Designed miniproteins, single chains, continued (5). Designs and how they scored, part 47

Each design is a single chain, and the fold is of that chain. pLDDT is the mean over its residues in the fold that is shown.

## One batch from the design tools (miniprotein)

Design m17617
Fold by ESMFold2-Fast:
Structure m17617 (fold): chain A 81 residues (1-81)
Amino acid sequence: MDAVYARSLAINALTPGLVAEAAEALAAGEPREEVVERLAERLKAALGDLISDEEARRIAELLVRAAEARVAGRPVALPGA
């Protein structure tokens, strides 16, 4: 299986839960940077060698932005590819 395809499937499966977790943490007043780091750690734990540290951090940033958009009630662009 293509690593890109496997990574995409795993991220797609994790996305709803991680966005919900991020939204709850942000609503509870957790620092944004701490939420990003926690999500990046979860992505690395779940995907291992399928993603780099830079990619995990970037995806975590996008998930946190999606959570912020949901909390604010505005449109969100998710990495769904």
Scores: mean pLDDT 76

Design m17618
Fold by ESMFold2-Fast:
Structure m17618 (fold): chain A 78 residues (1-78)
Amino acid sequence: MAEEIIEELKKELEKLKEEGIEGKVEVEGKKVTITIKVPKEHPLASAEELKEGLEKALEVTKKKLEEEGYEAEIKVEV
């Protein structure tokens, strides 16, 4: 179910917040907006590498949500 996908995503974003990466999920009817703010400096990777990695990971989540009949919008900001 899409609700389970959203709940799993929220848990993953909470883990990312512990690493200094801010994220939020907004649900409006059948539209899901995922916003992630990547820090300019991070101990594990460059901002560009983090942005690319997060966009690729979230594309999988977007596809799952679209299969459940939702619209998914992903915003990864630096």
Scores: mean pLDDT 77

Design m17619
Fold by ESMFold2-Fast:
Structure m17619 (fold): chain A 76 residues (1-76)
Amino acid sequence: SSTAEAAREELGVTDKQAIGAGMNAALNAEKSGREQARAVGEETGKSEDEVIELARKFGQGPAGLGLALMQAVLEK
């Protein structure tokens, strides 16, 4: 989606980081929002709070942001 691509561009993450964020998001999808944010943050170099704020900005949960970043790379 255009939103997923915009999120990827704003974060400046590599294809490897975006794919890693999506995979970690999938593995943590049933955990708390902070644990999801931590998993995405570990791959993107962002803090838990930065991931939560960015997810909110793009209308997503933290796991949803990670999956959207991966989707933007895979649909390219």
Scores: mean pLDDT 78

Design m17620
Fold by ESMFold2-Fast:
Structure m17620 (fold): chain A 66 residues (1-66)
Amino acid sequence: SVDEKIGKHLQAAIDALLAGNEEESQKHVDEALKLMEEAGFEVDDELRKSTLGVLKNLAEERKAAA
């Protein structure tokens, strides 16, 4: 399902950030947002920036907790 594909890309984006690979993370964020847009969600620059920001925050929290 599209929800599973979006979740997979968002998880891969977090994993890439934890590995220090922001370029790989950005590719996964872009793929997730593309799938969201195809599923009927409104995707703009604000959502793209916000999504990456949230994932970076989650990755930093997970690093601090480890």
Scores: mean pLDDT 79

Design m17621
Fold by ESMFold2-Fast:
Structure m17621 (fold): chain A 68 residues (1-68)
Amino acid sequence: VEVTVEADAGDPEAIERALVRAILESGLEPEDLVFEVDGKEFDTAKEAFEAAMAKPKGEKVTITVRSK
């Protein structure tokens, strides 16, 4: 299972909504997922959210979730 979503960088609500949507569409729990933000992998949803939030405003953030 692989789900990819985009959000506007610098928008915490959009990033959170995109991450939650990707997890929900995967049909798996966060513990069973690998997260990727702009090509960099993270083991937890929290780390992925923090990485997405660190991106400068005005850019696009790509968030991908995959089954382990």
Scores: mean pLDDT 79

Design m17622
Fold by ESMFold2-Fast:
Structure m17622 (fold): chain A 72 residues (1-72)
Amino acid sequence: SAMDEALLEEFREFLRRHGEDLLPSTDAVSDEALARFFVRMFEYEKQIKLSPEVEERAIELALEYLRELRAR
């Protein structure tokens, strides 16, 4: 839905603003676990709970963000 797309775009902006600050100092955390952590932090900041379908798409966006960040 348009609302789901708007939430995902807000999540992309959240990653741009906060993603690097939320990175752990250790490589012991998997990218999947880190992506889930970013989604939980976004939910906390906005005081919302994403549907399972939107959560899955948000996790994929976070994984893409992490891949791009590490390619720098």
Scores: mean pLDDT 82

Design m17623
Fold by ESMFold2-Fast:
Structure m17623 (fold): chain A 96 residues (1-96)
Amino acid sequence: SILEVARTALRLAFEEVAAERPDLSEEQKERSLAFLLAVLDLQAEAGSREVSEEDVEALAKEHGAGPETLEMLREVSERLEERGQELVERAKKLLA
């Protein structure tokens, strides 16, 4: 499904960014990934509707998101924008 491909592409982008962040603990990485997947799920449920800042802030609080998690959100988003097509094709191959 499109959502499974999107989640897998997000995980691939996250793994690349996390590998560049040896300053982050394993717990911080796990927390950040859980938050990013929750944001993706929220965006998928919203469809063409804009996801509110309050909804994202509520997820951030639920997942214990700190400054590092928000930085990971930015870096993963930038990587998906930069390499989205490549990451989607890799995700499709992994799910085949």
Scores: mean pLDDT 80

Design m17624
Fold by ESMFold2-Fast:
Structure m17624 (fold): chain A 63 residues (1-63)
Amino acid sequence: SQVQQKIDQLKKSIQQSSQKAQQGDWQGMQQYTQQAQKYKDELSKLVGDDEAQKISQQIDQQI
């Protein structure tokens, strides 16, 4: 589904941002953080703001 694809993209972007931060690559971190925000916005358009926020919080807890 499109929802699952956006969740996967969001999760990957958040994970990459975290990995770049751990490496001290602040520019890489910012790029993936911006990409994660875009995927969260797109997910919000599919499932609504409240549900997208909930999904984002669950991903943050897993990473």
Scores: mean pLDDT 83

Design m17625
Fold by ESMFold2-Fast:
Structure m17625 (fold): chain A 80 residues (1-80)
Amino acid sequence: SEEEQARLLREMADLQVEASRARKAGDQARLDEIEARGRELEAQWAASGPLGPYAKAELEKQLAELKKLVEEEAKKKAEE
């Protein structure tokens, strides 16, 4: 539904903000939790009804940005 899509987009946006903060703080444990939550939201999105083109594109973009932030921080920790 549109309400479920709006909720998923909002939660993904909030999660991306939290990921940025955790990355800046160097909190790998928090980033791991955020990645797990991102996967949970992706599963909820996959289980939802058909998405409008805008909602689908925006959710995919936010999820990709979240995954990139987590990956970059993990690489940074591995290089230390």
Scores: mean pLDDT 72

Design m17626
Fold by ESMFold2-Fast:
Structure m17626 (fold): chain A 58 residues (1-58)
Amino acid sequence: LDVEAIAREVAERAGVSEEAALGIVKALLSGNPILIALAKREAPEAYAVAKELIKEKK
C-alpha cells in the first residue's frame, strides 16, 4: 500500500494540501477512533475520498 501515492490523489480530488491528505490517510490506516473522528470532522470530503481509495487499493 503506497501511502504517499494515495495521499497525493486525495489532495488532488478533495482540493486539500498533501500534508492534510497524508494525515487523513494515516488516521484511517491507524484504526485509532479519535484520529478517524477528527479527520472526518475536519475534512469530510477528503476523508470520503481517502476511504474509497484505500478500499480500491486493498
Scores: mean pLDDT 79

Design m17627
Fold by ESMFold2-Fast:
Structure m17627 (fold): chain A 89 residues (1-89)
Amino acid sequence: NKEFEIKKGQAISSLELAKQGLQESGLPEAPEIVELIDKAIEYLEKEEFEKALELAEKALKLAQEANASPVIIQYLEIAVELLRELVEM
């Protein structure tokens, strides 16, 4: 299914962009959040979408609590929304 592959790729790309932004941010919390993102990407590649969603939601919460930039938050929100759609497919 092309729609499935596109959404999966978009979710991975959004997580990778959030990871890059966090690594460049200098936030003390960035390494912990990046570890959650890396695990979310790993589960996404294995098509374990429910586990990927749980990790992405936790990463989003920690990024919000750390006052990460709006752009980083937006990438994580996009990834969470795409993962919710993938879980329902």
Scores: mean pLDDT 90

Design m17628
Fold by ESMFold2-Fast:
Structure m17628 (fold): chain A 87 residues (1-87)
Amino acid sequence: SKLEKVKELLREASLELAKTVDEEVFEKLNRELVGLYLALSEAKTEEEQLAALERYSARGIEIAKEHNEPFAVELLERLREEIRKIL
């Protein structure tokens, strides 16, 4: 399913973030990834899915920018584009 593909992308992103950012930053970013997955699992329309993607990805990217984590910014921007293609 689309949701299973998204879950795998989120899992891979979480693993890469765990290797590259500090534990505190990772916990903040991972909350946004988990929040996105839950929102997508509850969404009933494509419009709701796209709104959830934009909201959670924007917050994650902002957290990464605030902590000066350019790798995390790039990873989350690519993740957003990949998920958008699936939805």
Scores: mean pLDDT 89

Design m17629
Fold by ESMFold2-Fast:
Structure m17629 (fold): chain A 90 residues (1-90)
Amino acid sequence: AMKYKFKDKSKEHLFINLDENSTIKDLTLLPYTLNFKELGLTDVKEPEEIDIGQYVGNIPFDKVPYFPRRLIDKIEKPEGLPDFFIAPES
């Protein structure tokens, strides 16, 4: 399962756990949208765990060791959220 988590307790609501029963719709409830259809990922088979709390401040999302770089360009940031959650624009 793909897991996104925050070490800051006030942001525990940003925790995601993707398992075998999860769908793309589960990601639309987050501040950031991941579009697996456009990524060609019809079967997300490998569990990935991402600690979002370690990307506080100005640490770029592309520095996440377990997040595929090809996915970061497909993350859309809603207005007002921290920059460390924006996919890098090349």
Scores: mean pLDDT 38

Design m17630
Fold by ESMFold2-Fast:
Structure m17630 (fold): chain A 90 residues (1-90)
Amino acid sequence: KQEKIDKANDYFLQALKLKVDGKPEEEIEEYIEKAVEYLEGDEEFKEQLKELIDDIVANNTKEKILLMVEMGLNGDPEKGRELVAKAKKE
């Protein structure tokens, strides 16, 4: 269902933001577990999502990751870009 996918994406994006902000692994894993629950995944899928987050952080800048999170949480990529642009002009 779309609502489950939306919730899973929100938790995944929050975990990604926590990772980029250097938060404790235990806190990051809690959000990953929530995403896995909404996608009805197993423990193996959880490990795959943890590895994906690590790969994203290793291969992208913090600014790019934060932009991706903003766009995802807003549900409108153009609106997310506009908000980031306004913040930078301040």
Scores: mean pLDDT 70

Design m17631
Fold by ESMFold2-Fast:
Structure m17631 (fold): chain A 93 residues (1-93)
Amino acid sequence: SYTITLEDVERKEPGEEVTVRATISGETPDLAAASLITEDGSVIHVPVETQISGNEVVARFTLPEGVDPSKLIVQVSLVSDGELLAKATKAMK
């Protein structure tokens, strides 16, 4: 089975770069994706650069204008063949 250990995500101000780091267990998935979401699960669409190296995932994005960073949640999802394998979330702090 897949697991994700998501590191703490430093709270940033709008316009600043957020870096997300996670370690995965299990076989390397087809895709790892990082998303910015609210508590109700709504997605805030931002361009995200994601890199997978072995069992490590690093994602970077610029925090969008007009959002309150204290109310945002970062989600990392592992996907193969269009199926969600695992996800982990952390509030920014």
Scores: mean pLDDT 79

Design m17632
Fold by ESMFold2-Fast:
Structure m17632 (fold): chain A 61 residues (1-61)
Amino acid sequence: SVEEKAERTIKMLELVIESLRKLMPDNPEAKAQIELLEKMIERIRKDPSVSLMEALREIAG
């Protein structure tokens, strides 16, 4: 289902955020990337039909 695909995408993005926090805990660029990824996760949670690329375009544009 689209909900299952969205949950897999969110899980992957959460793993990326965890990696950034562990590898670059005090890096301002990493912090900005984490904030972007968190906003993308929230967008996908609100509408599971939104793709990763669509979320990125909406949040980063």
Scores: mean pLDDT 85

Design m17633
Fold by ESMFold2-Fast:
Structure m17633 (fold): chain A 85 residues (1-85)
Amino acid sequence: SAEFRAAARALRFHAALGDVAGVRRAAARLVALVEADPSLRPEAIAAIEEAIRLAKRMYEEGKLYPETLEEVTAILRAALERLRA
């Protein structure tokens, strides 16, 4: 759905910026959408894994502080665990 794609895009953008609050909101939205429609689970997992890779790349490029990367990846990994359970 367009709402799912918007949430996935928001997750990616906030992860790239190191916006912890934005990452938390977008990840919670994706989890809620999957809880309403379990068929979205593989796409949601892929979106979160992409956000983790993007945050790590931004860190490698010197664009994120280590503490910000830790917070962002912790939120995203918690969301992955919820989706994989």
Scores: mean pLDDT 90

Design m17634
Fold by ESMFold2-Fast:
Structure m17634 (fold): chain A 71 residues (1-71)
Amino acid sequence: SEKLQQQLEEAAALLEEFIRALVEDEEKAKGLAAKIDEFIAQNPDLADQLRQARQVALGLAERLKAAKKAE
């Protein structure tokens, strides 16, 4: 489905930007968290998968921050 492909591409772009912001810019990350919440609300069929992906993104960002501090 063209609609599903578009939704997944938008979700991937938001999550990628969120991971980068969580590592580099705390204030930007707060704004992106709100946008992700809005996207989840607009896409109830994907809500559970998006919530799981957000949780994974948070864990990855924590690991990336720890790696940067170890350098």
Scores: mean pLDDT 81

Design m17635
Fold by ESMFold2-Fast:
Structure m17635 (fold): chain A 76 residues (1-76)
Amino acid sequence: SPSPEEKREKMLERLLKEIERRETVEGDKKLARIAREGIELLLTSDDTQAALDEFDAKHSKEGEEIEKKYAEKLAK
């Protein structure tokens, strides 16, 4: 099984890729900032899964709102 350190490394890699993707998309700079906050939380947390659950709970609504707004723009 992967160690907590290995899980953090893989999650940071995923978050960095997501930030890169979001930074190239019009209207989602806010999601990039939220993703950076998530990385900070993971770096300071002793429990990676708990940190992810907390992050998702805190930012799920904001993320969904921005994604909907962008999807509407793409549909036009």
Scores: mean pLDDT 64

Design m17636
Fold by ESMFold2-Fast:
Structure m17636 (fold): chain A 79 residues (1-79)
Amino acid sequence: SDSQKTIIQNTIAQVQKATTQEEIEQVVMSGLETLYNKGYISEIDLGVGHLILAVGRVTGDLEWLKRLVLAFLERLLSE
């Protein structure tokens, strides 16, 4: 739906502007929770998003986290 796409696009834009891991985590968690609560994504999609963030916390690789999160959100947008 247009509403679903708007939420994903806004989340992508916020992730692109984020400069810290904490900012990326907050933006992504907020976006995914909103999409899940509205029924726009599955529990599996929510779980994958949370797993990406958990791996990001362990590795501390900001560029990896940002790239993988953006790829994941773009995939959700294309489905």
Scores: mean pLDDT 85

Design m17637
Fold by ESMFold2-Fast:
Structure m17637 (fold): chain A 106 residues (1-106)
Amino acid sequence: APEFLEFVQKYSGVLLPKEKIPEAIEIVAKALGVDKKTVEEIVEEAMKKYGEEKFSPAGIAVRVITSLTGPYEFRSEAELRAAIAIAYNELDEEKLEERVRLVLEK
């Protein structure tokens, strides 16, 4: 989590340079507890579908969450909560709980 938060803070609101995308994939995979190859495949599919889209670490995390959530197949609620906190840079517990609930509700 700390490494991802530092990376998100450094590249907040800016396009990731192409050379930093592999680093972001590794950090996101580690933070979400997802296999690096799975994250790479999700990013490659996004690039193929949307072209050279502006990627941020948070944007990559959101895409991974969206691709893996569908139907709520996170290994734990704590893992989902951590992923949402990182993706949205959310430190307010009440707002974080609201975001978690919205992801779990249809």
Scores: mean pLDDT 61

Design m17638
Fold by ESMFold2-Fast:
Structure m17638 (fold): chain A 83 residues (1-83)
Amino acid sequence: VDPEELDLEVEIGLLRIQVAITRKVLPKLPPDAAAEVSRKIDEIERLIDQAEATSDPQQRVELLERAKKLLDEVNAIIDAALA
């Protein structure tokens, strides 16, 4: 297995764990923030599923980078809501 492919598999696993943890935080957020975070989590899960389904390493990297960007946005919303 190429080191690049192995690293992407690990990244997918970590993103799935972060999504699962974030879903457990949803009941603690204000309703508006919870709704926005929930929509972004659904898109992250979709991108992860697409990344896992593709055999093209370049496409996988692009999908995972987009998922990571959305996760950063989710974290920013949570930080703002809990401030």
Scores: mean pLDDT 82

Design m17639
Fold by ESMFold2-Fast:
Structure m17639 (fold): chain A 65 residues (1-65)
Amino acid sequence: MTEEELVKEVLESSQKGLQQALSDPSTPQEVIDLLQKSVEAAKKGDLYTALSNILKASVELTLHR
């Protein structure tokens, strides 16, 4: 049950992040690709892959800013 709730929260957060990234035309394509992979992983319940891709997207935004 707790794992299912966490999957839902990660999915919602990933989807919101992706929507915000898509609404900003200055967002690098690499960040969008990583966030899309995170959303797909979260939909499958793969929390490790979802979180890994979110972290990579955050690093890309920081380093290429």
Scores: mean pLDDT 77

Design m17640
Fold by ESMFold2-Fast:
Structure m17640 (fold): chain A 110 residues (1-110)
Amino acid sequence: AGDVLYELAQAVLAYARDPSKEAELQAAIERFVALVESGPITRLMLLGPLRKLAAELAESSPRAAAFLQAVIDLLRKISPETVQALLDAAKSLSVEEAEKLLEALESFKP
């Protein structure tokens, strides 16, 4: 579960560095959505840690915190709206914010 989230964060950073990688970002989001749909264990494992990380990043990197909030919202309810919100949040990060996001998610690295 955390490994796919870390891969998603890597795709966010890749897009921040190179917007031509939008297809890779979209694929990473689709992979994450499929994992969340596959079972309740992903939601249980991620909600607590992600709420803590979003709170910790809120002042120093508000767009990274907003990305984590979009992930939390998707974990609570998968819909076209929560999927689009996650994609929009993912596209909004600067390189520096995406690097901070990836560093914050280091504990989820495979």
Scores: mean pLDDT 84

Design m17641
Fold by ESMFold2-Fast:
Structure m17641 (fold): chain A 62 residues (1-62)
Amino acid sequence: SLSAESIRLVIATLKGIGDTDTADAVEAAADALDSDGARETLTKAGEPKLGELVGRQIDAIR
């Protein structure tokens, strides 16, 4: 789905900029369909707006 593709692109982008810890945590949350976990992870990384966007994409594939 477009939502799953968008999540994969965010993870790939985080890995590309060297934020592998955040990328791995977001990937784990997406695999678990844990939208709250994805929001929390990205908020802790200083990206609360990206957390909301990723959380919404996870909610769309649930």
Scores: mean pLDDT 84

Design m17642
Fold by ESMFold2-Fast:
Structure m17642 (fold): chain A 78 residues (1-78)
Amino acid sequence: SDKDIADDIYHTVNHLNVLRDLLLSTIRAYLRGDQEAFSLAFMRLYFEALAKSPGIEPVTYEFILEEVRRLRAELEEE
C-alpha cells in the first residue's frame, strides 16, 4: 500500500542519514590527523553499512570531496 511504501522510504532515509553522519565523523578524524579516531569511525561506518543496508550503493567520490572541503574549513575555524 501507499502507507507501506512511505514507511519503507522513511526508514531508508533515516538509515542513510545515520550513514552520512558516520561518514562525516570519519572525514573529520582524518582531517585532524587522528589515526585512532579515523580507524574507529571507519570501522563503525563499514559495519553499519553492511548490517543495515547490504544493497545500498556507496556515496559518490564527488560527495566525499565536497564534504572534505567543507569539514576542513569548519575545523580550521575551531
Scores: mean pLDDT 70

Design m17643
Fold by ESMFold2-Fast:
Structure m17643 (fold): chain A 88 residues (1-88)
Amino acid sequence: SLDKEVHNKLLRMIGMIIRGLMSTNPSKQDIEDAIKATEELIKALDKRIEALKDSTEPKDIEKVEEYRSFKEEARKVLEKLKKELEKL
């Protein structure tokens, strides 16, 4: 389904950000770029949640819950990235 494709793209992007940070010596710029990418992902998720917020269809309610879950995971990644930046 389209939801599975969106989910797979989000996980892939998050995985790329994590992989960048797990390189042998990530630069300050690499961490800042990862922070920016994560913030843009959170904004995209917020926009999708907002678009579906007034829907009473079960499918749309389920999508909102999935997007909220992905947003929470992205927020955790963002907090970890900001803490890594503070160590530099």
Scores: mean pLDDT 75

Design m17644
Fold by ESMFold2-Fast:
Structure m17644 (fold): chain A 66 residues (1-66)
Amino acid sequence: SKELEELARRALQNTRGLTALAQQHAAQLQAQDPEAGAKYGAELDAKVAEMEKQTREAVEELLRSA
């Protein structure tokens, strides 16, 4: 349904927004503490990317079933 597609699209957009904020914060941290900032950014970015991938795969499955 279009409602499910819209909810999935919003979830992906929100995930991308969180990734952008995490990258900005990691860049600021890395400028002040390069080692801690790089580690924090890498771990958080990887987790956000995995969630986005899982959401995208679920959306693709729904679109194939619709």
Scores: mean pLDDT 74

Design m17645
Fold by ESMFold2-Fast:
Structure m17645 (fold): chain A 77 residues (1-77)
Amino acid sequence: MKEKKEQFLKLAKEAIDKTVNEAKERGLSLEEIEERINYLKDLFYEQAKRFLTPEEAEEVQKELDKYANKKIEEYKK
């Protein structure tokens, strides 16, 4: 179980990183990057609820919220 949560978080964070890098290369607005990251967070949270325990899914949501907010703040600079 824990191993699946860690793999899931790794894949989700990699997807967010890829999205941020692509947005920087394309010169997307802050609004556009926030929309894309929020969409990814929702997708990964729904998948987490299907494959992980409810407790682990909540941990994934919190970790992804923290990670996404950090990446969005870095994008503002």
Scores: mean pLDDT 80

Design m17646
Fold by ESMFold2-Fast:
Structure m17646 (fold): chain A 96 residues (1-96)
Amino acid sequence: SVDQKVQEAEQLLSKENPTEEDAQQVLDIAEELKNEGNEAFKAKNYDEALKYYDAASDLYEKVAEKFKQTHPDLAKEARKQAVDVAVNVLKVIVLR
């Protein structure tokens, strides 16, 4: 479920000194959420798509902010993915 995946990712991010491996696991979870959102969007389940996209976007933004100094390339990739999800959210809004 969305809530279980978000909780797992938040536990990794709540560590005092999260590792690059922790960051990658959060990105993997965010990508799973984004993919579920894409499936819902294709099925025209727009409310479900928004739920997954919002969760994915939040995790990408948190990774981008938390790792911007220690792992800047990873943080930049996370920011790029957050923007991509935001574009998909706008597409859903236009189609409602």
Scores: mean pLDDT 87

Design m17647
Fold by ESMFold2-Fast:
Structure m17647 (fold): chain A 90 residues (1-90)
Amino acid sequence: MEKLKQLYDEMQKYMNNMKKNRTKASQSTDKKVADKYLEEAKKNEDNYFKLASEINKDGSIKQKEAIRYASDSLRAIGDQVQEEIDKRRE
């Protein structure tokens, strides 16, 4: 039960790190440096969605319902961050 709160916080950290790395990639003038930041952003995005999936699987029925809602909300935030960063790269 208490692990769900820790996992939620960890997901938020992955989302924030993804946003930070994509912003740095967009601002980088060196293509190789930009590519490295994009790769780090992708790793954080993958970890974010993987952790969301694990929370949904491992919780109790009531916790799965609550975490599914939270997971969907965090996924939507992740998608919004991704769309915003993609626009800034244009």
Scores: mean pLDDT 68

Design m17648
Fold by ESMFold2-Fast:
Structure m17648 (fold): chain A 80 residues (1-80)
Amino acid sequence: VTPASDEVARAIAEKMLENKEKVIEEIEKAIKYLEEEVETSEDPELYKEAKELLEKLKEAIEKGDADAVAEQLRKLAALA
């Protein structure tokens, strides 16, 4: 974990919290897409893990916890 990477994740988290409703809507659409990929993919594990992280990201945004949002963003970046 580099300080610069954590700072970027934190800044993104703060931006996401400024637009909670729209961000949550986009995350829900992404989760639905990943659910379809898990069902049709030859390697569903990666999509399943990404879906779980997006669900946790949504929960963190709903709670308004910028630190938790940044943590989930960091984990999602590690999967990419």
Scores: mean pLDDT 76

Design m17649
Fold by ESMFold2-Fast:
Structure m17649 (fold): chain A 68 residues (1-68)
Amino acid sequence: SAAKEAAINALRRKIIDSLSRVGIDREAATAALTPLVERLLADDSLSIEEALERLDRAGLAFYLAQVA
């Protein structure tokens, strides 16, 4: 779905921008999130809401791993 792809890409950009603002390397954040983004885009069984929740959770987990 074009809507799902747009929503996932918008959230990915927002997460990476937020991480970059707190000093986390943009390239490292992109590398960490890209495999999940590719999987979420390929998984037609997931709703937009479920895909966004999984991506948001992964972004938070990556952030916590960098600062803890």
Scores: mean pLDDT 86

Design m17650
Fold by ESMFold2-Fast:
Formats: sequence, structure tokens, C-alpha cells
Structure m17650 (fold): chain A 94 residues (1-94)
Amino acid sequence: MARELILKVIEIYREVIRNGPDYELKPEDLEIVAEFERLLLEVFEENRERFLKEKKSMEEVLREILLKLGASEEEAEEFIRLLREAEALSRASM
């Protein structure tokens, strides 16, 4: 199920946060993230007209896609929180 992929990405982001800004993703973890991004884009494209019409923020769009993929509200919030933290670490290392 797509939910299992979301849970794997959550664990990858936890590793990124735990190891700090010098952490490099393993090739297998990059493949998992790429597969998730592909699935995310597919769901977005299927719902693109509705998201654009409703003028949803990127965070609201991401939350809705995660829920459609079978994540709970708690799992979706955790994913968004970890993504923000991982992005902040990536920016700090630049």
C-alpha cells in the first residue's frame, strides 16, 4: 500500500534530522524518495484542476495527497513537520 511508502519516507527524514546537515542519503533511500515523489506527482496531476480552482496552499495539497494515499491525519502532519525540518537542514548546509 502507498501508506507503507509514506512511513518509509518518514523514517528517512528522521534519519536526515538525526544525523544533521552533513548526512547523505543512501542510494536505496533516494530510490524510495523518488518513488514517493513520482506517486505524489501522479495524484497531484489527477486532481490538478480541483487544487488550482480551490487555491489551496502547497501544504494543504500535500496533506490531502497523503490522506488519499492512505496516511492518517497524524501521519500526514508528522510527514509535513519532518519535511520542513529536513528542508531547513538542507538549506543550512548550503
Scores: mean pLDDT 77

Design m17651
Fold by ESMFold2-Fast:
Structure m17651 (fold): chain A 94 residues (1-94)
Amino acid sequence: AKQAQIQQLLLQLSDLLTQMAELTPEYRDALLATSEDLRALSEQDLTSLPEADRLALADQLEGLMEKLATIVKDQELLAQLQQTTQQLVALLRS
């Protein structure tokens, strides 16, 4: 189901941010806080949100990814973050 896919991708993104927090101590608290926010979102039925709210969330996730790309030095982790975010954004915009 679409909601199950969104939930799985949010949890994957949360886990990737937790891994980044271990590798970037200077951003640890901010990354962990964002990870917790994504985990909280995974507990909500995002497919039931109004279209405007789903699109706004997709835009926020893209903005988050742009910010993360400036601090992530691990190319494999960056690629996983970008792929997971792209899949999540596509589902939210569909």
Scores: mean pLDDT 83

